# Designed miniproteins, single chains, continued (4), part 82

Each design is a single chain, and the fold is of that chain. pLDDT is the mean over its residues in the fold that is shown.

## One batch from the design tools (miniprotein)

Design m15033
Fold by ESMFold2-Fast:
Structure m15033 (fold): chain A 77 residues (1-77)
Amino acid sequence: EEPSEAEIDIFAENNNLTALPREYQRRAYELARNAPPSVQLEVIELLDKAGEAAKAGDIEKAKELIEEAEKLVEEAK
């Protein structure tokens, strides 16, 4: 099931992702929920770094970090 808009909003605020496009906020939320145990710590660390980059105004870096986390999840499957 797709996450609700309210769930994405709360997640984005809690993780400093509000400056990102909605698509990246949704993708980050899905990564946090669905990462395999083998890469879960690395995914969380990448999402934390993405939040810090977004907070600093480096939106492109934040997007790259989310895409890196997605690649780790795909490679772990």
Scores: mean pLDDT 82

Design m15034
Fold by ESMFold2-Fast:
Structure m15034 (fold): chain A 67 residues (1-67)
Amino acid sequence: ALREVQLMFRAMALLVEADVLEKQGKKEEAEKVRRLAEEALRAVRAGDLERAEKLLDEAERILNEAL
């Protein structure tokens, strides 16, 4: 399904952004974003797309606040 693929790509992008934050010394924010993205991937695998979207939205909020 397109929605599942879209959420997976969002999670992968957030994992890349978390690595960038860690390189910039923002380790705590990087760990939070990484954990939420990993939880979102688990939610997608379980078929809980609503939960996955909420987790990704939270990760993106943390990322935006860290920038």
Scores: mean pLDDT 86

Design m15035
Fold by ESMFold2-Fast:
Structure m15035 (fold): chain A 100 residues (1-100)
Amino acid sequence: SMKEALEEALKLLEEAIARMEEARAAGDPQGALAVFEELVRRLEELAKKSGDEELKKLAESMRRALATLREVAAVDPEAAVDLLLTVVKQEAQYLREKIE
């Protein structure tokens, strides 16, 4: 169940990266932010359901990133999206290295 939860989290991160990159390429930073907000909600649900401490920390980290970069997005939405994409990509790489 823990491995399955980490694999589901990785899938959610990879799907979010793809959708955020599509929105960014289309010049839609608000769409990219909405994808990230949905990702945060889904990760929190998965962390609660699994009881996994690593997923809980991931969800908390992503929520903090959203709160901070939502303020940046009010001034520079493109920069906020680039920073959020960097965060998601780094977390996806971390999970890939943990999943055999």
Scores: mean pLDDT 86

Design m15036
Fold by ESMFold2-Fast:
Structure m15036 (fold): chain A 76 residues (1-76)
Amino acid sequence: MEAREYVEKAREAFEAGDEEKAIEYAKKAATLAAQNGDREAVEELERLAKEAASRGHVELAEAIAKYVREAQAKIE
């Protein structure tokens, strides 16, 4: 399963109001993106974090931003 597929699952969970699943899928997406050097998936997660923050979902935004930072550190 590709990192991008988990990014899409994270967005679906976020839009459904399932913050716990959104965080879980975002973590999986970031892990796979780091392993595969998938910079586009990391950028999509960063965009999702900004969108979540804009809607007041602080915990979700913070968790995703943390995973994005960890993935970026591994991708050179």
Scores: mean pLDDT 83

Design m15037
Fold by ESMFold2-Fast:
Structure m15037 (fold): chain A 58 residues (1-58)
Amino acid sequence: MKVKATFLDGKVLEGEMLDEETFKVDGKTYKIVKKLSEGVYIAVSEETGEIAIVEVLE
């Protein structure tokens, strides 16, 4: 499932949902830490600690 990740600096990248709690964006793994609304999440990189707002694309 495709996702759109928006970073704190305004950068927007496409990625993929790996499972119910995990996204992959730009080769990095992001873990969901908070649900904002249906299909919209706050996620944090396991590698860098970078924060992104992730939107699931239907």
Scores: mean pLDDT 82

Design m15038
Fold by ESMFold2-Fast:
Order: C-alpha cells, then structure tokens, then sequence
Structure m15038 (fold): chain A 69 residues (1-69)
C-alpha cells in the first residue's frame, strides 16, 4: 500500500507539484510512505526546481520523523 501511494505522489509531482507537496505534508507521519518515496526518488534525475523542493521537503520530513521516535 505504501509503495502504491508513493507512486501516485511521484506521478502527481510531475503533473501538479503543489498538490504533491500538500499530500506529502498530509502524510508526514507515515514513515513507510516517506521511505517508499525516498526509494523511488533515489533513481530519478532532479530536472526542475519544483522537483528539488519536493526532494528537500521529503528529506526534512524524514529527519523530523526519525527524531520523534
């Protein structure tokens, strides 16, 4: 389930980056989803400022989740 949600968010990032960031914030406590997103993005070339912003936000949320546990 987490992998499927991650794929949907990655597709949305390419189609509507603002909506993708909103979904990422909504699911910021879902550690499995954040890990699945990181894995999917590790193989992607950063081609836009919006993609870079999304990647940085994901890294920040993962760091915050790790500190809370």
Amino acid sequence: MAEEKAKEIVKLMEEDPEKAKELLEKHKEDEELLRALAKLLSDKEIKSEEMLEFYLLLGELMAEAAKKK
Scores: mean pLDDT 75

Design m15039
Fold by ESMFold2-Fast:
Structure m15039 (fold): chain A 70 residues (1-70)
Amino acid sequence: AMERARELAERAARLALEGERAALAGDEARAAALAEEAERAFKEAAELVGEERAEELALEAFGRLARAAL
């Protein structure tokens, strides 16, 4: 369960980063679609481990992925 939740949280973080990049590039339709996918992945993770833990996992993944992209 925890491993799956971590995978889903990382997926949500990755999709959120792609969405932010799309928004900065002016592609609002792509940004919206990516945000919806990120929200779905996050909700699935929250169902497995609870919203607070899912949020913590997603923030950890987001920080790691954002740092690697710099």
Scores: mean pLDDT 82

Design m15040
Fold by ESMFold2-Fast:
Structure m15040 (fold): chain A 74 residues (1-74)
Amino acid sequence: VEELLEKGEEAYKKGDYETAIKYYEEALEEALKRGDYRAAAEAYRNLGKAYEAQGDYASSAGYYILAVAYELEA
């Protein structure tokens, strides 16, 4: 999970938001398979950030809400 989040962050820093979203989605899937709600919250937060950078504020807001919800479970 951590490695996928790092790869997503590298893509995000390069402005490759599409690739960043792909890695964050993979990190989220792995976190949820493990029941790692803290890592899932981090992945949701990063998805929100990437969608915000693309101007998709509706998707961004949804992901930030999910990040808070999963952080409370952790």
Scores: mean pLDDT 81

Design m15041
Fold by ESMFold2-Fast:
Order: C-alpha cells, then structure tokens, then sequence
Structure m15041 (fold): chain A 59 residues (1-59)
C-alpha cells in the first residue's frame, strides 16, 4: 500500500537523511520508466523520504 511505502520512506529519512536524499534522487530519476502503479508508489516513497529528511534536519 502507498501508506506503507510512505512510512518506510519517512522512517529512513529520520534515521539516515543523507541516504534518504540519495534514494530520493534515484527515485525521481526512475519515475518516467515506471508503470502508473509504480509511479504512484514511488511518489509516496519520495514524499515519505522528503518529510523524514525535513524532520531530521530540524532537530
């Protein structure tokens, strides 16, 4: 589910913001090559990663 993917991205962003930023870039670059379902899941992951990194950097 998209919610589960978002949560995993958020947790990773909190735990390792540097890795999460790199993963976000890779995910964004791969978006055009995914199926419509894959794009929806990848967008959820990107949003989760972004929010996790944002929260981690606030500290």
Amino acid sequence: MKEEVYKKGYELGLKDPELAEKLKEVAERSLPFQSPEGQELLKALIEGLEKGVEEAKKK
Scores: mean pLDDT 79

Design m15042
Fold by ESMFold2-Fast:
Structure m15042 (fold): chain A 70 residues (1-70)
Amino acid sequence: MALEQAKEVIRSLIGEGIPDSEIQRYAQEAVENGKVTVEITPELDVDAAAGSATFNIDGRPVTITVIDKR
């Protein structure tokens, strides 16, 4: 359940232009390490704002950082 919650949080931050396989990879890294950095490249058609935020995922703090490399 933590993985699915992390996937939803990441989708909400970066929009829906990123492939599901990449979202799952980022979500798994976030759950395992308590933090993840999501990089938005010019090749991705996503509407995302650069920033960092901490979310409570399955009772644990997880920090997600979005960097815009476009």
Scores: mean pLDDT 71

Design m15043
Fold by ESMFold2-Fast:
Structure m15043 (fold): chain A 63 residues (1-63)
Amino acid sequence: MSPRQQRLIDTALKLAKEKGEGPSLAEIAKAAGVSVGTVYRHFPSKLALGEAVTEKELKEKEE
């Protein structure tokens, strides 16, 4: 993954763990210090972002 895409996924995972719920694209953008448009550029929908976050979480849960 690109460094920016990786940071967005990492930010989403961190926020999800802290809140216990999936963050909005706007919350991820704010936390990562980018525009909401930048988040949409890498994840065209909340569903696409959710799939990427879930894949990372599943890998962590296997440990």
Scores: mean pLDDT 71

Design m15044
Fold by ESMFold2-Fast:
Structure m15044 (fold): chain A 71 residues (1-71)
Amino acid sequence: MEEYTIEHADPGEAMDRMVALLREFQARGWTEPATITLRADGPDQRLTGTWELSMEDGAVVARGSGEVTRV
């Protein structure tokens, strides 16, 4: 099992990094379960979450939850 942590000051950039990582997994024909933990603290919002990734029927599937708090 692979574990990945994505941290950034900008929630949008953190999400972009997660999307890039998912595209990389699909391009490599990735078949192993992985967990992604995401954390970002922006000036007006915070994002935290954890997603489990698996390969199902030739596609990368993400299941998990995240919270966005805006102040």
Scores: mean pLDDT 68

Design m15045
Fold by ESMFold2-Fast:
Structure m15045 (fold): chain A 55 residues (1-55)
Amino acid sequence: MSKEEVVERLRELAEKLEGELGDFALELVDVLARYGSLEQLERALEGAEKLLKEL
């Protein structure tokens, strides 16, 4: 999976969150997209998918 594909999936997951949590998640995705490694982005995606299953 490319860095761009992981970022897109992270944005899709962040958009499912409402209010301040969703806004914060989108900001984190932007920071990770600009400064993060592919490994960091993949770990963030795994964590986000796990969190959404608990919500």
Scores: mean pLDDT 75

Design m15046
Fold by ESMFold2-Fast:
Structure m15046 (fold): chain A 71 residues (1-71)
Amino acid sequence: KAQELFQKGLEAFRAGDLEKAKEYFEQAIKLDPDFTAALDMLSAVYARMGDDKKAAELREKAIEIRRAQGL
């Protein structure tokens, strides 16, 4: 389930395991492409890894999904 993968991603991110966090958040998004919280967290992971362009793209994607959902 996407929520369980997201939770595992948060645990990995908190532990400083950015590669594992990235893997879990990517899997959560694959199961639920509209999971904006997972997109936000994956953006944070890429920013922490120094990939600011990818981080910005993911953040923009999350914003567009929220707008489409009326959030």
Scores: mean pLDDT 84

Design m15047
Fold by ESMFold2-Fast:
Structure m15047 (fold): chain A 55 residues (1-55)
Amino acid sequence: MKAKLEALEKEIKILQEELDRGIEVLRARGDDSSAARLKKLVQESIAKAEAGVLA
């Protein structure tokens, strides 16, 4: 359990960095709707991964 949680935490950090870069690029292009959609998609993926670990 704990080793899986540590791996998940590292994955979350990587995903947060990728999310920040993606949002920055999309907003710089004036695509706020896609930036919001990307943020929701990433958060949903993290929630599903966390649920899978806890199950």
Scores: mean pLDDT 74

Design m15048
Fold by ESMFold2-Fast:
Structure m15048 (fold): chain A 107 residues (1-107)
Amino acid sequence: SWRDELIAWLEQTRAALDALEAHIERDPSLTPEQKAKVRALLAEVKRLLDEVIEQIRAGDTDGAIANLERIKEVLEELLKVVPSPEYQAFLETLLRTVDRTIAALRA
């Protein structure tokens, strides 16, 4: 179903954020302070994604939209603190996908 496909994408996105966090933690070009800031913001995005998944399962479309909009705010903060173009490109792609998901849920 459309809902199952959306949930699968959200779960895959959650796993991709875990992989990104692991990659950043191993990156020797980043300071401990940069890693701590990124870790905190990624943790917030992951918590919000977990809430969105449960909201979609429950049929709470309005709640899911509100949390997706909050995810956008946190992703914009992440873009300000990540130093590499590769990390920025990943986050910008995720931000565009979140925007499209909000638009689809509002339709």
Scores: mean pLDDT 86

Design m15049
Fold by ESMFold2-Fast:
Structure m15049 (fold): chain A 64 residues (1-64)
Amino acid sequence: MEKDAEKAVEAAREAEKRGDGTGAAASAHQAMLAGDKEGAKESVEYAKKAGGETAAASGRLSLE
């Protein structure tokens, strides 16, 4: 689980570098499945930077 959470956050960071807000939002969901709520929140911020509020909102659904 720990390593899966780290991979999810890293995927979100790489998605932000590519401008892929949807990919970063999906990484927030993966972090939550791995039990890393803080990593999921970090992934939502990467989604916001890459795809704006729509991508951030999609990622935040995973935090509910």
Scores: mean pLDDT 77

Design m15050
Fold by ESMFold2-Fast:
Structure m15050 (fold): chain A 55 residues (1-55)
Amino acid sequence: MEEEIRRLAAATPEERAALLKELSDQGKSDYVARAGGAWTEGRPEEAARAILEAR
């Protein structure tokens, strides 16, 4: 789990956009808001956790 969090936390802006689109296409808009907000606020580990919870 920590390896996956570290990988997602290091995602590029392009990878972040792709991940958020994937969640949005699945109807997981609350997770999109959590992950997107965490990334813009400089909390990439929280964004990674939100993405993993959504999967």
Scores: mean pLDDT 78

Design m15051
Fold by ESMFold2-Fast:
Structure m15051 (fold): chain A 73 residues (1-73)
Amino acid sequence: MKEVLLEAAKQAEESYEDIIKEFNLNEEEKELVKEYLKKAAELLKEAAEKGLSVDELHEKLAELREELIEKLK
């Protein structure tokens, strides 16, 4: 479980370039996505270290996603 969360955090950090290419984002949107991925990666690393439940992790990730969507409006 811990190794899976750490790998997911690494993938979140590394996905920035792919997301930019796929969604044709402007500069402001790129910064929002970068911040979101950084926060998601930090949360996944924290979950791995502290043993957060899957439900708690899912809820926190959903909150970060909602913040990103709201800022992109």
Scores: mean pLDDT 74

Design m15052
Fold by ESMFold2-Fast:
Structure m15052 (fold): chain A 66 residues (1-66)
Amino acid sequence: MDKELLERARELIREGDRAYEEGDLEKAKELYRRALEVASQADPTSVEAGVLQIEAAVNLTIIEKE
């Protein structure tokens, strides 16, 4: 279960990164929010889940600041 959630979160982060590089900040924010939601459903003691949550949250925060 968690492996599938972590893989889905990674794919969402990759799509978010692509949207950000293309200048589509609205799509990037949506994808990063989705990635954070999916990663948060994994085991909270998982280091990989924690890393994915941090990556999504940091990127989302950077976009939302300006």
Scores: mean pLDDT 77

Design m15053
Fold by ESMFold2-Fast:
Structure m15053 (fold): chain A 65 residues (1-65)
Amino acid sequence: GAALAEQYLKEALDQAKENGVSAAALDEAAKQAGFSSLEDAVTAASKSADAGDAFATALNDALSK
């Protein structure tokens, strides 16, 4: 459900920040997932599991480059 997607996204964001990923890189990952910004992606993830999964996937892909 949306709560699990939000939790997964939160953990991915916390891990990225701990690894020194910039706010700009997180915003870029959100845009790769089709969102306007990181804030929009987080808001969408809290309401939709599909949106959360899409952003988490894009974030993981961005961090792999």
Scores: mean pLDDT 71

Design m15054
Fold by ESMFold2-Fast:
Structure m15054 (fold): chain A 81 residues (1-81)
Amino acid sequence: GAERAGEKAREGAEEGKSPVEAAEKAAEGAREGAADELTGEMAEGAAATAGGAAAAGGASAKEAAELAARAAEGAARGAEE
């Protein structure tokens, strides 16, 4: 569950060519990798928030992607209890 959301977030982020795009693609991947819709929404929100904040703060695409993917995995794991 959570691990798959993180993996898909990372795969999506790798397709991003800018920090903002990497964060957006990580959020999409997190949702697709989640076990259910609720977990997917939480993982997507966490990825978008963490990655978006990193991008806004001047992080590289790689840094934004890594933060987004980590946030997605954490949120999905939290939803799984």
Scores: mean pLDDT 74

Design m15055
Fold by ESMFold2-Fast:
Structure m15055 (fold): chain A 66 residues (1-66)
Amino acid sequence: MTKVTLSGLNAQGATAAALIGIGTEGSTAKVAPDGTVTVEGPLSEEDIKGLEGVARASGGTAKVER
Protein backbone atom coordinates (compact mmCIF):
# COMPACT_ATOMS: atom_id res chain seq x y z
CA MET A 1 0.00 0.00 0.00
CA THR A 2 1.37 3.37 -1.10
CA LYS A 3 0.08 6.84 -0.16
CA VAL A 4 0.85 9.92 -2.28
CA THR A 5 -0.10 13.36 -0.90
CA LEU A 6 -0.05 16.21 -3.43
CA SER A 7 -0.26 19.84 -2.29
CA GLY A 8 -0.13 23.25 -3.94
CA LEU A 9 -1.93 22.01 -7.07
CA ASN A 10 -3.96 24.19 -9.41
CA ALA A 11 -7.48 23.01 -10.34
CA GLN A 12 -6.26 21.15 -13.46
CA GLY A 13 -3.54 19.38 -11.47
CA ALA A 14 -5.98 18.34 -8.73
CA THR A 15 -8.34 16.90 -11.37
CA ALA A 16 -5.50 15.00 -13.10
CA ALA A 17 -4.25 13.54 -9.79
CA ALA A 18 -7.76 12.41 -8.81
CA LEU A 19 -8.26 10.76 -12.23
CA ILE A 20 -5.00 8.79 -11.83
CA GLY A 21 -6.14 7.70 -8.36
CA ILE A 22 -9.59 6.47 -9.44
CA GLY A 23 -8.15 4.89 -12.61
CA THR A 24 -5.83 2.64 -10.56
CA GLU A 25 -7.51 -0.61 -9.44
CA GLY A 26 -7.96 -0.76 -5.66
CA SER A 27 -6.85 2.86 -5.14
CA THR A 28 -8.77 5.79 -3.65
CA ALA A 29 -8.46 9.52 -4.21
CA LYS A 30 -9.51 12.21 -1.73
CA VAL A 31 -9.56 15.92 -2.60
CA ALA A 32 -9.52 18.35 0.35
CA PRO A 33 -11.13 21.83 0.15
CA ASP A 34 -7.64 23.41 0.02
CA GLY A 35 -6.83 21.44 -3.16
CA THR A 36 -4.65 18.82 -1.42
CA VAL A 37 -5.11 15.44 -3.14
CA THR A 38 -4.36 12.15 -1.36
CA VAL A 39 -4.12 8.98 -3.47
CA GLU A 40 -3.81 5.68 -1.58
CA GLY A 41 -3.70 2.09 -2.74
CA PRO A 42 -1.62 -0.52 -4.60
CA LEU A 43 0.04 2.11 -6.79
CA SER A 44 2.58 1.07 -9.41
CA GLU A 45 5.84 2.97 -9.89
CA GLU A 46 4.32 4.39 -13.11
CA ASP A 47 1.30 5.68 -11.15
CA ILE A 48 3.62 7.27 -8.56
CA LYS A 49 5.73 8.92 -11.30
CA GLY A 50 2.56 10.17 -12.95
CA LEU A 51 1.38 11.76 -9.69
CA GLU A 52 4.82 13.35 -9.10
CA GLY A 53 4.70 14.69 -12.68
CA VAL A 54 1.25 16.21 -12.09
CA ALA A 55 2.49 17.91 -8.91
CA ARG A 56 5.57 19.30 -10.71
CA ALA A 57 3.52 20.55 -13.68
CA SER A 58 1.07 22.28 -11.29
CA GLY A 59 3.85 23.98 -9.29
CA GLY A 60 3.04 21.82 -6.27
CA THR A 61 4.73 19.04 -4.34
CA ALA A 62 4.22 15.30 -3.89
CA LYS A 63 5.03 13.22 -0.80
CA VAL A 64 5.29 9.44 -1.32
CA GLU A 65 4.83 7.06 1.62
CA ARG A 66 5.38 3.35 0.91
Scores: mean pLDDT 78

Design m15056
Fold by ESMFold2-Fast:
Structure m15056 (fold): chain A 71 residues (1-71)
Amino acid sequence: MEEKQKKREELLKKIDELVAKMRASTDPETVVRLLEEIVRLYNEAIDELGYDPELEARFSRAVREAAAKLA
């Protein structure tokens, strides 16, 4: 359990870092690439850790922010 907890914390941190880069980006192509990376990390996390509501919440926020920047 504790090793999975550490992996979860690492994934949350990585997603937060990618979201921060996406928020700072002024280039739509960069926003799309960062969102694609976030999607890949989220899918990997679900496969390894199963459903996690905090990971899902972080991912949902990232998708909404990307959509707002690209609208």
Scores: mean pLDDT 79

Design m15057
Fold by ESMFold2-Fast:
Structure m15057 (fold): chain A 82 residues (1-82)
Amino acid sequence: SKEIVEEAKRILEEMERLIEKLREGEPVSPEEIERLVEEALRLAERLLGVPRELGQEIPESAVRLAEELRRAAERLRELWEE
């Protein structure tokens, strides 16, 4: 739905903000990082799962957005582990 796409974009923006803070050496909450990673992965699953459950073809835009969420989550995790 449009709502889940908008939520996914909002989470991507939040993750990019944290990535920039980490790159600048600014302190961030471990809980905030964990929460955003979990939320991004959950949204990626929903973007792919909901159309599949409804017997609909998964839109290419949803596949790309899910991939962006997963990549951002991996990047955030990698920077945090440094």
Scores: mean pLDDT 78

Design m15058
Fold by ESMFold2-Fast:
Structure m15058 (fold): chain A 55 residues (1-55)
Amino acid sequence: SNEDKVIEALRKEALEAGVPKEKIDSIVEKYKNGEISLDEARAEVLGLIEEVRRK
């Protein structure tokens, strides 16, 4: 689905930016469990990318 493609793209972007896999997996799991929306998952991933870029 388009949503699965968006999640995979976000995962790849975060990994390429140097975000730890365990943190990415945690966000993806929350989304798959219905705990957060796709927009919330995107915001959390982008926040982690920005945090890594500050170091």
Scores: mean pLDDT 83

Design m15059
Fold by ESMFold2-Fast:
Structure m15059 (fold): chain A 64 residues (1-64)
Amino acid sequence: NIEELIEKFKDESPFVGYRVGDYLVSVVPQELKDIVVNMLKRSGYEILAIVEVGDKVVIIAKAP
């Protein structure tokens, strides 16, 4: 269950991303892309770019 995996990921490590000022760069598996994007939007983040790299997706977002 993808929801259970996200909950474990969220509990075991804070949102894994590289922060530069107000910007967040997050690398996630493709299967988690839509859920992570929706979570960021609900938290007030602005999605700036989504880049596919193999089986991963790089999400670039601006913090609220």
Scores: mean pLDDT 71

Design m15060
Fold by ESMFold2-Fast:
Structure m15060 (fold): chain A 88 residues (1-88)
Amino acid sequence: GGRAAAEALRGAARAARAAAERGTAEAFAAAAVAAAGAAAEGRLSGDERAAEAAEEGGRAAAAGAASGDPEAARRGAEAAEEGARRAE
């Protein structure tokens, strides 16, 4: 449900923050995987609000991860954290 999506979004936010701090291709790749996982959990939730929050937060986190830019990764983390609050 919404809790699983919220936990996945918090995981995506942590991965995005780690990518911003480390600045490595490996950390950005891990953040992209976490963002995709959050979107998937949203789809599996059966809850439209959780799915929309995970899609929006996961998309922002994925965009930040794809950029290779620490500032964009931080913005993605903030969006994923906001999505987690909305999903739960």
Scores: mean pLDDT 85

Design m15061
Fold by ESMFold2-Fast:
Structure m15061 (fold): chain A 61 residues (1-61)
Amino acid sequence: MTKTVTISRVVTLAPGETVDQATDRVVAELLKEYPNATVVDVRSLQLDADTVLITVDLSIP
């Protein structure tokens, strides 16, 4: 059986870090927590100069 879990993380960008780099970091951390999950969708929304909301949809067996 599979289920979809939506996880949102607010992260602070490091100096010179792009939204894509921050997104990759969050996805890597989530795959560590859910090692058998597959990434279904990834969305990002910049909230501030240094702050991004990253939302990841994972399919978990």
Scores: mean pLDDT 81

Design m15062
Fold by ESMFold2-Fast:
Structure m15062 (fold): chain A 71 residues (1-71)
Amino acid sequence: MDEEQLEELIERLKEALELLKQGRVEEAKSIVTELRKEYGMEAVEKALSILGKEEPEDEDLLVRLYLLSLE
């Protein structure tokens, strides 16, 4: 994965995180599911790890996004 694709993945995960903060769980799940299909699970895990370092206050919600991606 190149750096541009990783940045795009991170931005889309930030969108899913904001939807989850708003209680829009189905929409957040839809985004994470599409990202897993498009980029693969390893890429999603890497991007979530980076986001957890950038936004440690949202760690619980990032874990929930990860769990939603596994459904």
Scores: mean pLDDT 81

Design m15063
Fold by ESMFold2-Fast:
Structure m15063 (fold): chain A 88 residues (1-88)
Amino acid sequence: SEFQEELEKEVLRALVAMEVGLLKSANPDKPLTKEEVIELAKRFAKAHPEWLKDEENIEEFARYLAESAGIDDVEGIKKAMEEAKKEL
């Protein structure tokens, strides 16, 4: 249902915001690097394989992670997550 799909997206966004927030809080004086964001994406993929069964979820996560971290490389993040998913 549309309601269930929206709830799933909101949960995914909340998880991304929490993970990005934790990284930023560890080093508040430094902006996140592309490498740190890619490593976070891989870590998230391994920790939450249930959310990453669908390519649409991977793409949505990659977009939101890029926006939250201030990195303009959705495709790079998406590729990193696809690679991590293959290791599961």
Scores: mean pLDDT 76

Design m15064
Fold by ESMFold2-Fast:
Structure m15064 (fold): chain A 101 residues (1-101)
Amino acid sequence: MTLTQSPKSVTVPEGGSATLHAAVSGPAPAPAVHWYRQAAGSGELTLVGTVTGVQPGQTVSLTLSNLTAADTGIYFAAAGAGSAPESAVAWGEGTELTVVS
């Protein structure tokens, strides 16, 4: 299974919105795709969204609204049955989100 994330980077004004995508490829459905945020300067991943029952060839999306500087970071899509990062069987490359004041 492969997750291809797009865009690679996005810059949005404070109060704006962004939609991030992960295209799922592989021979089998994913039980879930989880979205994680890694905040700037942090090694920690925070769960920010989950989509279940993902079919091969499906694109899953995460829409973020009312953005603030605290939303700046790298957003990763991961496929796995569990919501813990350690249980992921496939990872996207990440989308870098920058929120500007």
Scores: mean pLDDT 82

Design m15065
Fold by ESMFold2-Fast:
Structure m15065 (fold): chain A 75 residues (1-75)
Amino acid sequence: AADEIIEYIAKGLGAIKDPEEREKALPYVLKAIDAARNGDYKKAAEYIEKALKLVKDKEAIEYLKKAKELAKKAA
């Protein structure tokens, strides 16, 4: 569960084409990864949602949505 969630979070971050958008999303992405590693899937989903509000790239949004769904299911 954690590894799959982290993989989709990483794919989401990597799909962001705008460097400034990536920079703004990065703190929430890192917090989401940390929460997932600690088994706190509820917190992981919350941080992914915060990152989603900063991201406009469609491909990045799809990966982050998948990560959020997996985190919610694991919680």
Scores: mean pLDDT 84

Design m15066
Fold by ESMFold2-Fast:
Structure m15066 (fold): chain A 100 residues (1-100)
Amino acid sequence: VVQYKEVVTETEVDGKKVTVKATLRNDPAAKKLTVELDIFVDGELVGHYTLTLDYEPGETLVEELDIYLPSENLRLRITITAKWNEDGSVELEIEVEKLD
């Protein structure tokens, strides 16, 4: 069964509002997980990233994405934690940190 999940994370970095929208979908036949990230700063879309990950039921996936946003002169680390449960449900968590 195909699962779809959307998570929105908002944080404030250097007085700017950073919003990360993460959309997750799985392909159980291919054992693939696709995560699409839209990054907004003060409501403006500044970045789009797509990650395709292999997964297995019961496994927790942790991926770190270091990005540089030149229009904002901002470096961010985005940590994506995705868990595919044995019952077929999926959990998605996004953490955003500023890098110096």
Scores: mean pLDDT 77

Design m15067
Fold by ESMFold2-Fast:
Structure m15067 (fold): chain A 82 residues (1-82)
Amino acid sequence: MLTANEKLAEILEEVGKSKEGTLGEIFVGIMEYIKKHNLRDPENPNIVLLSDSKLGEVFGVDRFDLGDVPALVEALLKNTTE
């Protein structure tokens, strides 16, 4: 697996999820990580602030909209396909 998958696996393990799961299970794990670390913007709860977070390193962005999470996860997985 590529380095990005290992970082995502660490995030999933922190919230008690397996690194080996469906796209939906990965999505749930990411949402639980966001909730655990209170990463939502207080001015706009649909925006997730990722600056200086491990999740930001995984996606390569400093913030995203919650509606973009499925597309970002799909893009990440496509970049790590063997």
Scores: mean pLDDT 69

Design m15068
Fold by ESMFold2-Fast:
Structure m15068 (fold): chain A 82 residues (1-82)
Amino acid sequence: MAELREALERAVEVLAELAEEEGLDGEEARRLAREVLERLLASPDLLLRGRALRLLAEALRERDPELAARLAAHADRLLAEA
């Protein structure tokens, strides 16, 4: 759990950086990303959590391949249990 939360915190920062590069408010982007990811972690739906983490990993693969690999590994475990 702690490792996944750390990876998600890092994903929030990457998403905020990407938003700032597109001319959006990075603080607002960070807030929204954190809210979405916290709701995802609280969801009992393993399929939803696994699919969402895989999509996040794919979205971040170009920017941060190490983070993307960690998120994909968590997604694979959740999807195997779903």
Scores: mean pLDDT 79

Design m15069
Fold by ESMFold2-Fast:
Structure m15069 (fold): chain A 59 residues (1-59)
Amino acid sequence: AAELEAMRATLRAARDTQEAELAALRAAGAPEAEVAAVEANIRTLDAFIARLEAEIAAA
C-alpha cells in the first residue's frame, strides 16, 4: 500500500511537470510535433496513474 501510494505521488509529480512543460511550449509557440510529444507523455502517465489507483483500490 505505502509503496504504491508513493509511486502514485511520484507519477502525479511527473504529470504536473509535463503539464508545466506543455504550457511553456504552447506559450513559446513550439512546433505541433513537440507539443504532441508532451501530450502523449501526459496520456501515458494518466494510464499508469489509473492502473496504480486500481491496484490501490483492490488492496
Scores: mean pLDDT 85

Design m15070
Fold by ESMFold2-Fast:
Structure m15070 (fold): chain A 61 residues (1-61)
Amino acid sequence: GAHAERLGLEGIAAANEEVLEVAREIGEKLRRMGDALDRGLEVYRETGDWEEARRVFEEGL
């Protein structure tokens, strides 16, 4: 009946939610890395100091 079909759909939705959470975690990590790289590059453009830029990048991770 309709109840069994709803339970099947809820199970698929729960599995999809777990996959979406993992995808969000990966997306967040990639975003943080991108932001850290951008800040490091900005410091390098302003100072010309690679050591300072690298420190800012590492602090952003």
Scores: mean pLDDT 75

